# Ledger of designs, part 42: designed miniproteins, single chains, continued (4)

Each design is a single chain, and the fold is of that chain. pLDDT is the mean over its residues in the fold that is shown.

## One batch from the design tools (miniprotein)

Design m13437
Fold by ESMFold2-Fast:
Parts: C-alpha cells; sequence; structure tokens
Structure m13437 (fold): chain A 79 residues (1-79)
C-alpha cells in the first residue's frame, strides 16, 4: 500500500515517458496480478500506437500518466 502511494506521487512528478514506464513496471512487480499485467499491456499498446501516429512527447507523457494512475488505482484495490 505505502509503496504504491509513493509510486503515485512519483507518477504525478514524472517529467519523461521513461520515468512513467519505470513506475508502471514497479507497480507490476509489487502487484503481479493478471488484471494489473493486462492493464500494463494495454498501456504499452497505447504508447506504441501514439508513437507510430506521430504524437508529441508531451501528448504521450500526458496519456501515459493517465494510464499509470489507472494502473496504480487498480493495484491499490488488490492489496
Amino acid sequence: SKELEELLEKLEKAKTVDEVLEIMEKVVEIVPSLEVQVQYGIALLVYGVLKVSGASEEEILEELKKLGKELIELALKEV
């Protein structure tokens, strides 16, 4: 619980896509449930689609922060 809350604070302060992806990976390590793994996979798919669509780094960061928050909220319900 506390580790997930700390990751949520790090997510809010994240300035790069790589930071958000690292935070998401840590969430999966803490709560390796099927639902959390599927949600992470969906986030990676959205990231891939945005990159090939020519989305800006700022747009990608904003969308991944939103997905990362949803991932952490899902993980918090499983602990």
Scores: mean pLDDT 86

Design m13438
Fold by ESMFold2-Fast:
Structure m13438 (fold): chain A 81 residues (1-81)
Amino acid sequence: MSDQERFLREVLRTLGFTDAQIDRFLGMSEDEQRRFLTERVGPDVAEEVMEVFRLIRQGNLQAAASKFTAMMLRMIGRELE
């Protein structure tokens, strides 16, 4: 298991996915993953999660962490209104 895979799994756990759901998700194509995320978290959040995954796959873990943190802060900010 790579550091990249570990980071991907932690992002999905933070979004409320179970380990079984994460295993299934990682076996999906990128189009299936995008659709799955869109159905569960909406298109805007799904697009940002896919961008975080792109950065993780590129090995840019620092940029991925920063992008994910910014995304989570925006989601929390929307709830606080």
Scores: mean pLDDT 77

Design m13439
Fold by ESMFold2-Fast:
Structure m13439 (fold): chain A 78 residues (1-78)
Amino acid sequence: EEENRKARQEKLDEYLKKVTELAQKLYDAIKNKVSPEELEKLRQELENFIKDLEKDEVGRQVAEWARQVLEKFDEIEK
């Protein structure tokens, strides 16, 4: 159904926007060399959102991408 497709696309767009916002905040924190405590808080915020996404069929695809983004941030921090 086209309505179901539009609803899924809208949900996907919302998820992508939220992940992008959280990833940008984490990236800015790494770039600005914030405290380890603040960095961990931002990582936990993104990780918690990913866990919520993994419970939704549409969110699962975004969660896989977001986990790849987290892995890249871990590489940059090292």
Scores: mean pLDDT 78

Design m13440
Fold by ESMFold2-Fast:
Structure m13440 (fold): chain A 68 residues (1-68)
Amino acid sequence: STEEILAEIKRLLAEAMDRAARGELTEADLRRTYAELMALIGQLPAELQERVRAGVEALAAELRRKIA
């Protein structure tokens, strides 16, 4: 369901943010998580895809800055 997909996206983002805060997130981890997030977003209704994708891309950019 849409709710389950959104919950999984939120879980993956929270996990990545937590790992980044601990200095444990690698570029390979971020790349893998980003790919998984994009696959999940592709399963959402079109109306939600644009908004969720924008939010995920913003957070991914922030995480990339933290591990650079």
Scores: mean pLDDT 84

Design m13441
Fold by ESMFold2-Fast:
Structure m13441 (fold): chain A 88 residues (1-88)
Amino acid sequence: MSQAELDRDATLVLARMLARTTKHSEKPVTVRVRITPAVSEAELRRVIEEIAKDHAEEIRFRRVTLRVERDGEIVEEPALEVEFVPKK
């Protein structure tokens, strides 16, 4: 019900949705999930692995910095890059 709780839930829902979506891909899929103060990198990795482990042959994680332009300013945001390699 707090803003931090809502941000946490939204981030986890997005991470789970992306992990489930890769189940229907025949090719490797790379997605990026922003790291927020409400959800740690370790928690994102665990949630993604739990959902994708049954349909992914390999899951690769890399921490990246995203440069996003908002209203003429460049903002750097931490993100987790996740590559899913599908099972045959």
Scores: mean pLDDT 75

Design m13442
Fold by ESMFold2-Fast:
Structure m13442 (fold): chain A 84 residues (1-84)
Amino acid sequence: GETVKKLLTNYVLNIANRLLKDDSLTPEEKAAKLRERLSPILPQEVADEIAQIVLDAYKEANGDREKAIELASKRLEEFIEKLV
């Protein structure tokens, strides 16, 4: 139902936004830590796809930090919407 979808979306985005805004981490480290944190609660294939969405957002942003964070957050939200 919509309640479960909303709770899952908020949970994933809260973890992702914290990692995406951590400037001490590389894009690869952000993706790896997000995958690690989500692996206990999501299927491995889903956690891997979430990590890839983050990596792809950084590649497309081409060094633009704000664009990378915006693209990653938007695409993660859209991806989770399709899961439920």
Scores: mean pLDDT 83

Design m13443
Fold by ESMFold2-Fast:
Structure m13443 (fold): chain A 97 residues (1-97)
Amino acid sequence: SAPPPLSEEEQKELEALKKAIEYMREAADRLIAEAEAAGDFQRQMDLGVVVLAAAVLESLYKRGKPVDIEADRRIIERAAENFPEEEQERIRKLLEE
């Protein structure tokens, strides 16, 4: 059977997740370029995981696949650990909207 439609609260949380994902993708692209210029292969790999996670979630949302907001939020919070503290704080604020 089709999943039930998201509640207004869940829709708000999904919008916050989408904003966090967009920010993380842009920040990761910038930081990967910086890591590449510095020859920091480990940093490139760690940030590459963030880009992959963001791309998978964006693809699932675009295709209208069932959303598990709690699970997706945990994925984003864990991926955020690969960022410097300043970027982590911005991501946290986006998720707390």
Scores: mean pLDDT 80

Design m13444
Fold by ESMFold2-Fast:
Structure m13444 (fold): chain A 86 residues (1-86)
Amino acid sequence: SRLEELEKQRKELGKEIVDKLMQAMVEEARRVAREAGVSEETLKKLDRVGEDALAGNGAAVDLLFRIIVERLEAEEIERLLEEYLE
């Protein structure tokens, strides 16, 4: 029925929106970290956190959000990433 088709489309669209928002968060966190002056080694650590966030790890999502919102200095970003990856 049309209702079943709309429910399927809604679920598929919801997943697509969440995936796109998460990818945008990863890209934005990477941009912010780079602009803050973190090392290329730290950016590789951030890529690992991004992979965990895309896999649904809430702690990784929270860390990316903090990097985007809190205007952290390079040293603070590096410390948070080390704490997460320990």
Scores: mean pLDDT 81

Design m13445
Fold by ESMFold2-Fast:
Formats: C-alpha cells, structure tokens, sequence
Structure m13445 (fold): chain A 62 residues (1-62)
C-alpha cells in the first residue's frame, strides 16, 4: 500500500507546513524506518506543498 504510506507522510508534512526543520525530520524518520523510498518521500513533500518534482532534474535521485 505504497499510496497509503505516501498519503500518511504527506499529512504529517502538511501539519508542519510552517516548520521546515520539522518537515525534514519527519522525512528522515520515515527513510530511517525503511517505510518509504527517497522518491516516495519527495512525492509526499510535493503533495503536502502542492508542488511536483521536475522530470528533468529529480531532487533526491543522486
């Protein structure tokens, strides 16, 4: 249920929309727990902020 995990992460990020540092910690915790891939974490962040990853330059794909 990849979509459910992304949605859950997006909701947490949206709840902390005014705290960039907390958003970073939420993403890092999810990655450390092995619940999401870097791509899924970035999708959740984009969803929470109403933005999307650039297809030519994916921010986390390095």
Amino acid sequence: DTQKIIDELAEQLKANIDNVSKQGQIIQDALDAGKVTPQQALEALGKARGTKALPLYPPEAA
Scores: mean pLDDT 70

Design m13446
Fold by ESMFold2-Fast:
Structure m13446 (fold): chain A 94 residues (1-94)
Amino acid sequence: GIAAQTKPASREEIDDLAKRSAAGDVSASTALMLHAVIAELAGDKETAGYSYARLGEADIARGEVDLAKRWAEKAKSLGLETEAQRVLDAIEAA
């Protein structure tokens, strides 16, 4: 499949993009979203769900709570329930 030809983004890359996105870097937000979508299309549910959860955390930092909820639900649908719950807990704490 596509996953066999394209290496997924590392946790370190995803975390860096999320940190930069939270600080207002729109290009980092776009790159993180692209990594999430590419991983999902490749069937890499773990990388996709983690990327969506991190994108949600970054969106909370930017005040985009409704987008963060959508990303949490996406991460949950991909089996990353613990990561999704962290995003939801962060929304409640904000």
Scores: mean pLDDT 79

Design m13447
Fold by ESMFold2-Fast:
Structure m13447 (fold): chain A 55 residues (1-55)
Amino acid sequence: KPSAYEAGLIAGATAGVDGPEKGRELAIESGKLHNIKAEGRSAYEVAGNLANLGK
């Protein structure tokens, strides 16, 4: 199972290719988006926030 940091990197990569909505959907599935409330944020901002969930 990926760590919160790894999940953040994967979600960020997905958002970079498929857009931030797809990255956020992936994060919700992993249960990582609960700590990210970021309407309209860029893929990189979502990835950065997800990477911090491991703290």
Scores: mean pLDDT 54

Design m13448
Fold by ESMFold2-Fast:
Structure m13448 (fold): chain A 82 residues (1-82)
Amino acid sequence: ALTNLELAFLLGLAQKLKDEELAKFAASHLPTHLSEDELLAALLGRELPLDRAQEFLKRILAGEDFESLFAEAVEAARAASR
């Protein structure tokens, strides 16, 4: 089962990649009101460079550990801001 944090990050990635089907899937499984952490996860997915967003989505679908992957995504977003 996907966590709300993982679903929020997937929603952000879907919005970045303009994947309407994935965005609807993630949104339909999220609560109406997101926590601050969930909002930040969605924002992180949207703020990633396009190539990194594609990479992280592929790795999530391959079943990589989300906690480790999410930590890497945070660092990737920081690097992209420089």
Scores: mean pLDDT 81

Design m13449
Fold by ESMFold2-Fast:
Structure m13449 (fold): chain A 70 residues (1-70)
Amino acid sequence: SPVDRLVDLAERYRQGLMPFGVFGGRFNYIATEELKLDNDKIYEARRLIDRFIRGELSPDELREGLKSLL
């Protein structure tokens, strides 16, 4: 699903597999084109991903948080 692709994208970025600009572009594409999120939900999705990158959320917690925005 597009949610699983966002979780995978965040995991790859956290592992250092891509620079921030590449991550940001791919995140924005999935959020706007695949998930069809509005600006407020994009902001919330970004905050969930930032918490995941800081080690505050597990992959499953990130996935459930992102699903709650749909």
Scores: mean pLDDT 86

Design m13450
Fold by ESMFold2-Fast:
Structure m13450 (fold): chain A 117 residues (1-117)
Amino acid sequence: EKVKQIYELAKKALTDPEAREELLANLDEVIPFLIKVLKDPNASQEEKVEALKALTNILKVLSRDPEEAKRFLEKYGKEIEEALQSLLTDPNITEEMKKALEEAGKAFEELREAAGY
């Protein structure tokens, strides 16, 4: 349920300034939670796909502000990159997971470019 709430907030934040401010104010709770889900061996592939979709929308929101993008990458960039790489090397990876990882990877590269990397 919490992953779904984060996904909906992040999706709304793409077009709504108030939702964006709420998301940014809670990033330090939201991002560690999503990373925990992605790294949890007991989390289902479906839960991890939902977490990746939520993360993808957050990365898209952050890519619109170069200063926020840079701060985010300095704080969370390594952990996110490690989580994405771990999921890519799963021998039981589903087609839904591959698609979610492709979209998350594209959003992460866009964020890096926005930050001047």
Scores: mean pLDDT 86

Design m13451
Fold by ESMFold2-Fast:
Structure m13451 (fold): chain A 82 residues (1-82)
Amino acid sequence: MEEDIELFERILEAILEAEGGDPFVRELVEEARKEFLEFLKELEEKYPNTKEFERLAASRLTALALRVIGAVLDRRLAERRA
């Protein structure tokens, strides 16, 4: 769990750094961070100390990271045309 949080934080930090600290990206990162922590808390209640917990946490981490990346790319495709 803590290891998954640390990895997720590093991925989000790398995205934010690559985007030059854009406020829009910061907001996406903070929302994804909050959502992941809430998911882990719920997951811990349902699947405590199981391999299923680890798999679901890793899948959610990947999905949230891709969602942030996708949102950044979609915005750039829509707004950056020059």
Scores: mean pLDDT 76

Design m13452
Fold by ESMFold2-Fast:
Structure m13452 (fold): chain A 74 residues (1-74)
Amino acid sequence: MSEEELLQQAQNFVNQARVKAQQGDTVGAETEYLQAVKVLEKLPEKPEALLKQMAAEARKIGAQTAAAFFESLI
């Protein structure tokens, strides 16, 4: 799978997490963010700016575990 395909998959999971967070489903949102983390972990070069943004976003909605994992990839 290409880097572009991995980034697209991660973005799809992030979009699903945002939808669930907006619905008040913090557990579902965290599950989707953790799927994004697993995809981004496969990248040979880590997108630091994106990972920092995703960590902040996950923290803001209460997805603390996902936020910590995004930060661990930096």
Scores: mean pLDDT 83

Design m13453
Fold by ESMFold2-Fast:
Structure m13453 (fold): chain A 86 residues (1-86)
Amino acid sequence: MSILEKLKELLERIRELAERALELVRQGRLEEAQEVLDEIGKLMKEMIELYKKVPEELKEEAEKIVRESSRLASRAEAALLAALAA
């Protein structure tokens, strides 16, 4: 498996978990949503460590994957924070 393939697999896992977190927030299951966000945080840390090892030629593609993952994670976190404030 190439490093880009590993990053894409992490992105797909983060996407699935972010969708689950948003659904849990919608259902008012905020403690379970926090557990899912904690898992997303672990995957984001793995993604950043892999990104540091990406060859220069692949940096632009890897950066797009990291930015999309960060966007999905941030959206899920923002939804939980908004629900906790309500």
Scores: mean pLDDT 88

Design m13454
Fold by ESMFold2-Fast:
Structure m13454 (fold): chain A 104 residues (1-104)
Amino acid sequence: SLIEEFKRLADELLELLRKGADSDVIYETLTRLSKVLGEAYDILGEKENRKREYAVRYTGDVLRLIGLVEEIELARKNGDEERKEKAIKELEELLEEIIKFLEE
């Protein structure tokens, strides 16, 4: 399912960020995650006749995901371990929020 694929990519993204993987690999995984999320929200929006509401939610979620990944990457480049750990925790919470919404 798209939900299971989203969960898999979310776990992969978090592992890559914790390991300090190459930025290109991190952003490729984020792009794949965002695509799967878009497909899931498109299906739900059509099913529930709420296409506009799901499009707005998708835009907001993707911007929040990008912002947190960028914050983690900047903290890593600056050697700010405390900032990095805090941003990773906020990303985990956002991913859990999205998953719970998709499972409704």
Scores: mean pLDDT 88

Design m13455
Fold by ESMFold2-Fast:
Structure m13455 (fold): chain A 68 residues (1-68)
Amino acid sequence: MVLSEEELEEMVERTVALILQWIDAGKITKEQALQAIREAIAAFGARGDELSKRFYERLLERFEEATA
C-alpha cells in the first residue's frame, strides 16, 4: 500500500515528538538520537528501501529544526 505524503508527515511529526519526550525524560541524548537517525538512513539506503530512507531523511530534517 502506497503511503501518502500527508501520512508520511504525520508519522514524522509523531516520531519527532516521541524522540523529544525521550530526551526530556533523560532516556537518550540529542546526539544519540541524531546518530540513530543517520544510521537508519544509511542502513535503509544500503538495502534499497527508498520509502524508509525518505522517512528517516525527513525525520532528520524536522528533528534538527525542532532542536536548533
Scores: mean pLDDT 81

Design m13456
Fold by ESMFold2-Fast:
Structure m13456 (fold): chain A 73 residues (1-73)
Amino acid sequence: SDIVEEVLERLKKGVSLEEILEWLKKQPDTGIVRQLIHLVERALLIEKQTGDSSKAREQLIAELETLLKAQKG
């Protein structure tokens, strides 16, 4: 199914940002995969800067839900 939905499912199940990033790096090199890698890396940077993993995860979930809505047309 949609790779964006698979990342959202992993986030909602409590999978770590690092594990999601490693999983994405093993996926085929497509535009959407590169975009998702960038978004997860940015979320990891926010976590490091704020010391709050929940805030970083919530922001990433909101961005992915927006992206998914845009893709579904």
Scores: mean pLDDT 82

Design m13457
Fold by ESMFold2-Fast:
Structure m13457 (fold): chain A 86 residues (1-86)
Amino acid sequence: GGETLIGMLRDGMDGAEAEAKKLEAGDVEKNRDELITAYQTAYLLSKQGYDMLKKLYDEGGVSESLRKELKERAEEAEKRAKELES
């Protein structure tokens, strides 16, 4: 159900963020394209989760704190990707 899908999205976001941290610990200039990809992946997954939870919120089934977490993670990932693209 929805819990399984949200869990998969969060696992994907955690993986993308972990990959970004690994790449940042190395040569940022050499790893720039991979860093952009990792942050874009985190953004897309967190945005998808946020949009899904926003729909479910009106049906009385979703945590407001989880929606805020996913929105903030999406905004941070998008910001990081854009900073690297410049």
Scores: mean pLDDT 73

Design m13458
Fold by ESMFold2-Fast:
Structure m13458 (fold): chain A 93 residues (1-93)
Amino acid sequence: PVEVVRETAEFLEKAAEELEKLGDTQSAKMLREIAKELREAAERGDVERAIETLRRGLRSLEEHLKTAPEKSKPIIEESIERVREALRALEEA
């Protein structure tokens, strides 16, 4: 369970770097904030906190996708899919 949280945080950090290279600082910041909270939850072994962070992050990313720059949308969509996969894995465990 903790490994899924850590891997998801690492994915979002890499996605944020790609968004920053596209000049989308706002979307990059959003992904980094989610990743930071996930890393903190993983460090504490707090799976419940990780699930809460992923649920809030999912809602925020889905809302942000509506107004995100076209160049950023594929990266944000991939990040949303990864967050959904992590939630399923944690809720099934």
Scores: mean pLDDT 87

Design m13459
Fold by ESMFold2-Fast:
Structure m13459 (fold): chain A 90 residues (1-90)
Amino acid sequence: AAEKAKEAAKKAALAGANAAQEAAAQGKSPEEALKVGVEAARKAAEAAGAEAKVEGKVIDDGDKALVVITVTATVDGVSATATAVVEIDK
């Protein structure tokens, strides 16, 4: 249970980060990239059979923005959290 929850959280966070990075590469804003990443992370966690809470924020880091996606995945009553960070040029 715990290992399945950790795996689901990690895969969901990675899927969210990849989607956010691709959105940024297409010229979308950090806020739009976050929105795309959160949606992708939620879908990935659900596909893994986990109940998911996905939280995201954009952090201003000078000439860059950090898109932070945090996934809490629950499998068989056991929760695990994973965080992914995408660096986007402003």
Scores: mean pLDDT 82

Design m13460
Fold by ESMFold2-Fast:
Structure m13460 (fold): chain A 94 residues (1-94)
Amino acid sequence: MSLSSELLSRLIGTLLSIIGLTFDLEQGRPLDTEEVRELAQEAVALASDPALSDSEVQQLIDQFQKLKAAAEANGASEETLQIITDTINALQAL
């Protein structure tokens, strides 16, 4: 199976956004809860698409796990940590 160019672009864009938030957080920039919520919704929408492979869903899980670790280490709000945790759990349940 091959992903459509549109779906692949959305996946790459989402992954890069999560990586960017992790990097910014490691540099001491606080997380925007709304931006995390929007990325969480997009990641779950992408992972729910039957064209996405298990390995591509795992890439989303891996990046959110890295974001969670950085958020915990850098004192992110409990609300933001809960959104990230709920997202990881939702992705793992697929």
Scores: mean pLDDT 85

Design m13461
Fold by ESMFold2-Fast:
Structure m13461 (fold): chain A 100 residues (1-100)
Amino acid sequence: MEEEERKRKEIGELVGKASDNFARGAKLGTEAGLTELIRKFAEAVGKAISAWGKDQSKAEEYFEEARKIAEEIKEKNPEAGDYFLEGVENLERAMKLLAE
């Protein structure tokens, strides 16, 4: 009877990975002078989280906006962009599991 425990552990691990990805991406991106793009990325992620559980389609649109900003960061700094893209994927996956 470890199904519920495994799900909670997986959600926690995905959120932790997303947090670490965002922190690493922010450090590299800030050092590269991409602070405005990082601000826009954080705003899009914040809007996605805020819309989650209220308007699922808007939450998904904001996650897509965050991915587009992360791809723009990747064009300027590949390492930072990869961390932000991986972070969005991990966070969205965690939120989908939490909703199930």
Scores: mean pLDDT 86

Design m13462
Fold by ESMFold2-Fast:
Structure m13462 (fold): chain A 91 residues (1-91)
Amino acid sequence: EVESLSPEELMYALMYGALLSAAAILKAEGRLSAEEQAIVDRAKAALASGKLTKPTAEELAWVERAVALLRADPHLSESMREGLALLEELR
């Protein structure tokens, strides 16, 4: 039913997932800027459409920041922690 993702597509999916998870935390804390929200909205659209393309340089920079923020969170969900570990393994 669900086709298996290639390692590259899985890496992109994990990058977008990390970006969206960190953005949700920042939004809840009132720390997400309008410019960052635009990046998040593009990532949501990409995931919803199934178009897992390579993130832009801007999105990649945001993903690196998002990964650092999520790693600093002691209450990070198990699935997100596993996703971060897998993302680092695929790089």
Scores: mean pLDDT 70

Design m13463
Fold by ESMFold2-Fast:
Structure m13463 (fold): chain A 79 residues (1-79)
Amino acid sequence: TKIVEAFKKFDTDGDGTLSKEEFIEFAVSLGISREKAEEAFKKFDTDGDGTLSYREALEALRSLGFPQEEIDEAYKELK
């Protein structure tokens, strides 16, 4: 829930993706340092398009130590 609300807040275009800047602010809003958010973005931007999909953003949060339960809840809200 908190993850989904934060994602929607920073996905200003409603495209279902976050730019690098939007992702960093999203992660910072969830208590992650800007430095760790930047590293996670680089690691999970596998498409090289300069954005993270919601799925990629959730995987980035998981890699940063977010509780699995909260991530699973966010994944369910995508359906």
Scores: mean pLDDT 76

Design m13464
Fold by ESMFold2-Fast:
Structure m13464 (fold): chain A 59 residues (1-59)
Amino acid sequence: SAVDLALEFLRSLGLRPGQLSRADLLRIAQGAVHALEGRTEYEVLPEGEAAAEELARTA
């Protein structure tokens, strides 16, 4: 899932979701959704916003 991909990315940087601002979590979640959907253009997706909220709740 986008949440799992985002968590693995954060772990590779030595970071936890609770250490990031809501804006940074949203940016990372959007990037994960775009990567999974094979999108090449930047677009704010509702799935990215949902993933960012789930990341924030996991902290």
Scores: mean pLDDT 71

Design m13465
Fold by ESMFold2-Fast:
Structure m13465 (fold): chain A 87 residues (1-87)
Amino acid sequence: MTITFEEFLKRLSEEELEELRERVVARLRAMGYSDAEVAAVEAKLERIIEAAKAGDYATAVELARSLPDRVQAVLALEMAELYEELE
């Protein structure tokens, strides 16, 4: 099933949003990103989550698009995996 990033964010609980952040961070570490690079991405993901919690999905989507292309690909993969687990 294909779902937009905005609709995906609207369906996630606060705990599920935090799980998404942790999954992306763990994947980046496994890919060989430095602790400093992972920390910078985690800070941006925290901003995306805070925007989503505030109901500002437009800002959350724009912040996600500001991530490096490889990080956006990781986010998309982790979102797809999490979505399949959330039935």
Scores: mean pLDDT 79

Design m13466
Fold by ESMFold2-Fast:
Structure m13466 (fold): chain A 88 residues (1-88)
Amino acid sequence: AEELAEKAIELAREAVATEDPEEAIRLLEEAYRLAVKAAEIDPEVGKKALEEVAELASELALSEDFELSIAASMIVMGLSVELLRLKK
């Protein structure tokens, strides 16, 4: 769980750092998948990953690239739903 959480955060940071919008979307989608998987294994570890990836995705949602902005906004919504599930 911890390794998946760390990898998710790392990929989300790479998505923010890249100048390629298509690569940013790909990295962010992978970060989303890993953060969700971490939360399924360990909710406490996964919550940190979901929150950090959501924050980074929120920055990309403000992107000047339209497709990246839309993709990041959808990922933020998905991450928010997963965070609400953890509060059960």
Scores: mean pLDDT 81

Design m13467
Fold by ESMFold2-Fast:
Structure m13467 (fold): chain A 66 residues (1-66)
Amino acid sequence: MTPLEEAERLLRLAEEDPAAVLALSVEELQGRQKAAWEAAKRTGSEVALRAAVALGQARDERLAAE
């Protein structure tokens, strides 16, 4: 699977099942966000950028949860 395909999958998951993304650990969200951001930098993909933003928002929401 390419980094772009993975970013697309994560973006779709965030839109269709936000709870599944929020169930990921902060470390998993941070790692996946970094991978999506790196893919966006290398390819210029808007999809990868949107995935990185969505994962970043989920990470911040997870960090705020007690």
Scores: mean pLDDT 74

Design m13468
Fold by ESMFold2-Fast:
Structure m13468 (fold): chain A 96 residues (1-96)
Amino acid sequence: MMSTEEIARLIGAILRGIGTIIDLEKAIELIKKGELSKKEAEELIRRAEEEIERLKEELKKAEELGDEGLAKTLREQIEKLKELIEELKKLIEEKY
C-alpha cells in the first residue's frame, strides 16, 4: 500500500503530465496558425522534457511496487508527451 504522501506526489505528477499534454496540443494548433513564437514553442518543449523525466521516476516506483495499471498509465503519458514534442519540433522546423 502506498503512503498518503506517495499517492499525493503521484497524483500531482499525473495531473502535471495531463496539463503538459494539453499545453503541447494547444501549441501545435497555435504554431499551425502562426500564433506561437519559436521561443515560446522551444520553452514548452523544454518543460515537457522535464515532465517526462519526472514521470519516468514515478514509473520506476510503480514498477517496483508491481502496480501494472499505474505503470501502464505512466508509460502511455510518457509516449504521448514524446509524440507531441516530436510533432511540435517538426512544425518549428517547417514554420521557422
Scores: mean pLDDT 83

Design m13469
Fold by ESMFold2-Fast:
Order: sequence, then structure tokens, then C-alpha cells
Structure m13469 (fold): chain A 71 residues (1-71)
Amino acid sequence: MKSKVTVTLTATIDGKTQTKTVTFERDVGYDGPVAASATFTVDGKDYEVSAIQHAKVTADDTTLTATVTLA
């Protein structure tokens, strides 16, 4: 059985803040790291932002939030 994992990535790059949501599935009973990546475009440049969070996946949907600041 798989459950939905939603990671909300908030990235501040060169003073610009953007939020993207990444959704994927993991097996119920998984207890460990989950990685989410999204491409953020700032001033015509693409930045791949990745975050790793610990998740304990249950039969209910799992929601995680990660914030990244690039100076």
C-alpha cells in the first residue's frame, strides 16, 4: 500500500522567494529520508533546489515543508 507524500519547497534565490509543491508516493510504513527537487527560475537562470526531510509514511497523506535560502 502506498500513500501520498507532498513536499512544499520554498526557495529564496537572489532575494526572490518562490514556492513549489512536489508530490510523490511512498510505501506505508516507510520511516526514513525523502528527497524532493524542483527547478526555480530567477532572472532567466534555472536553479535546481533539492531538500531531504525525514518522513514516517502512514495511510494518511504526509505533508512536509522545506525552506532553502541561496545568498
Scores: mean pLDDT 79

Design m13470
Fold by ESMFold2-Fast:
Structure m13470 (fold): chain A 78 residues (1-78)
Amino acid sequence: SLAERLEDLEKRIEELEREIAALQAAGKLTPQQAKDLYEEIRSLLEEATRLAKEMGDSEREQELEARIALVDRILEVL
């Protein structure tokens, strides 16, 4: 279902966010690794936003769009 696909995408995004946090905490996160991981997160957020829109979940669509904006700001300084 669309809902299951969205949940799977959200789990993948959370896994990548945890990977970034773990690498940063360990002092191992390079600017290039951060850029690559955030670009992957951005791509997954775009797909999740598309699914939320197809489901008519306006609140989730807005939340995901806000997260894309945050990732874009992070990528601008990397």
Scores: mean pLDDT 89

Design m13471
Fold by ESMFold2-Fast:
Structure m13471 (fold): chain A 87 residues (1-87)
Amino acid sequence: SMDVLIEAVQYAKQLLEEGKDIETILKELQKKFPELGEKAKSIVMSLLAYDNYKNDNPAQAKEKLIEVMNANEESVELKNAILKALN
């Protein structure tokens, strides 16, 4: 569901902010949200891309994130959940 995806994105974001590595975040996401499957990796990679874009140009970070999610053919539901979890 959309609510589960939003919660998963928020949890992954929290782990990133705590300085956890990619492997640890993926493991914790798969453990807490086993229903995500391959979406767990998409969430982590999208958040890392967004963090890199914000460090380069914060005004364009969201636009560039949308472009990379579209290039990766992410589902509309996943893209919306990621965007809603990011302020």
Scores: mean pLDDT 84

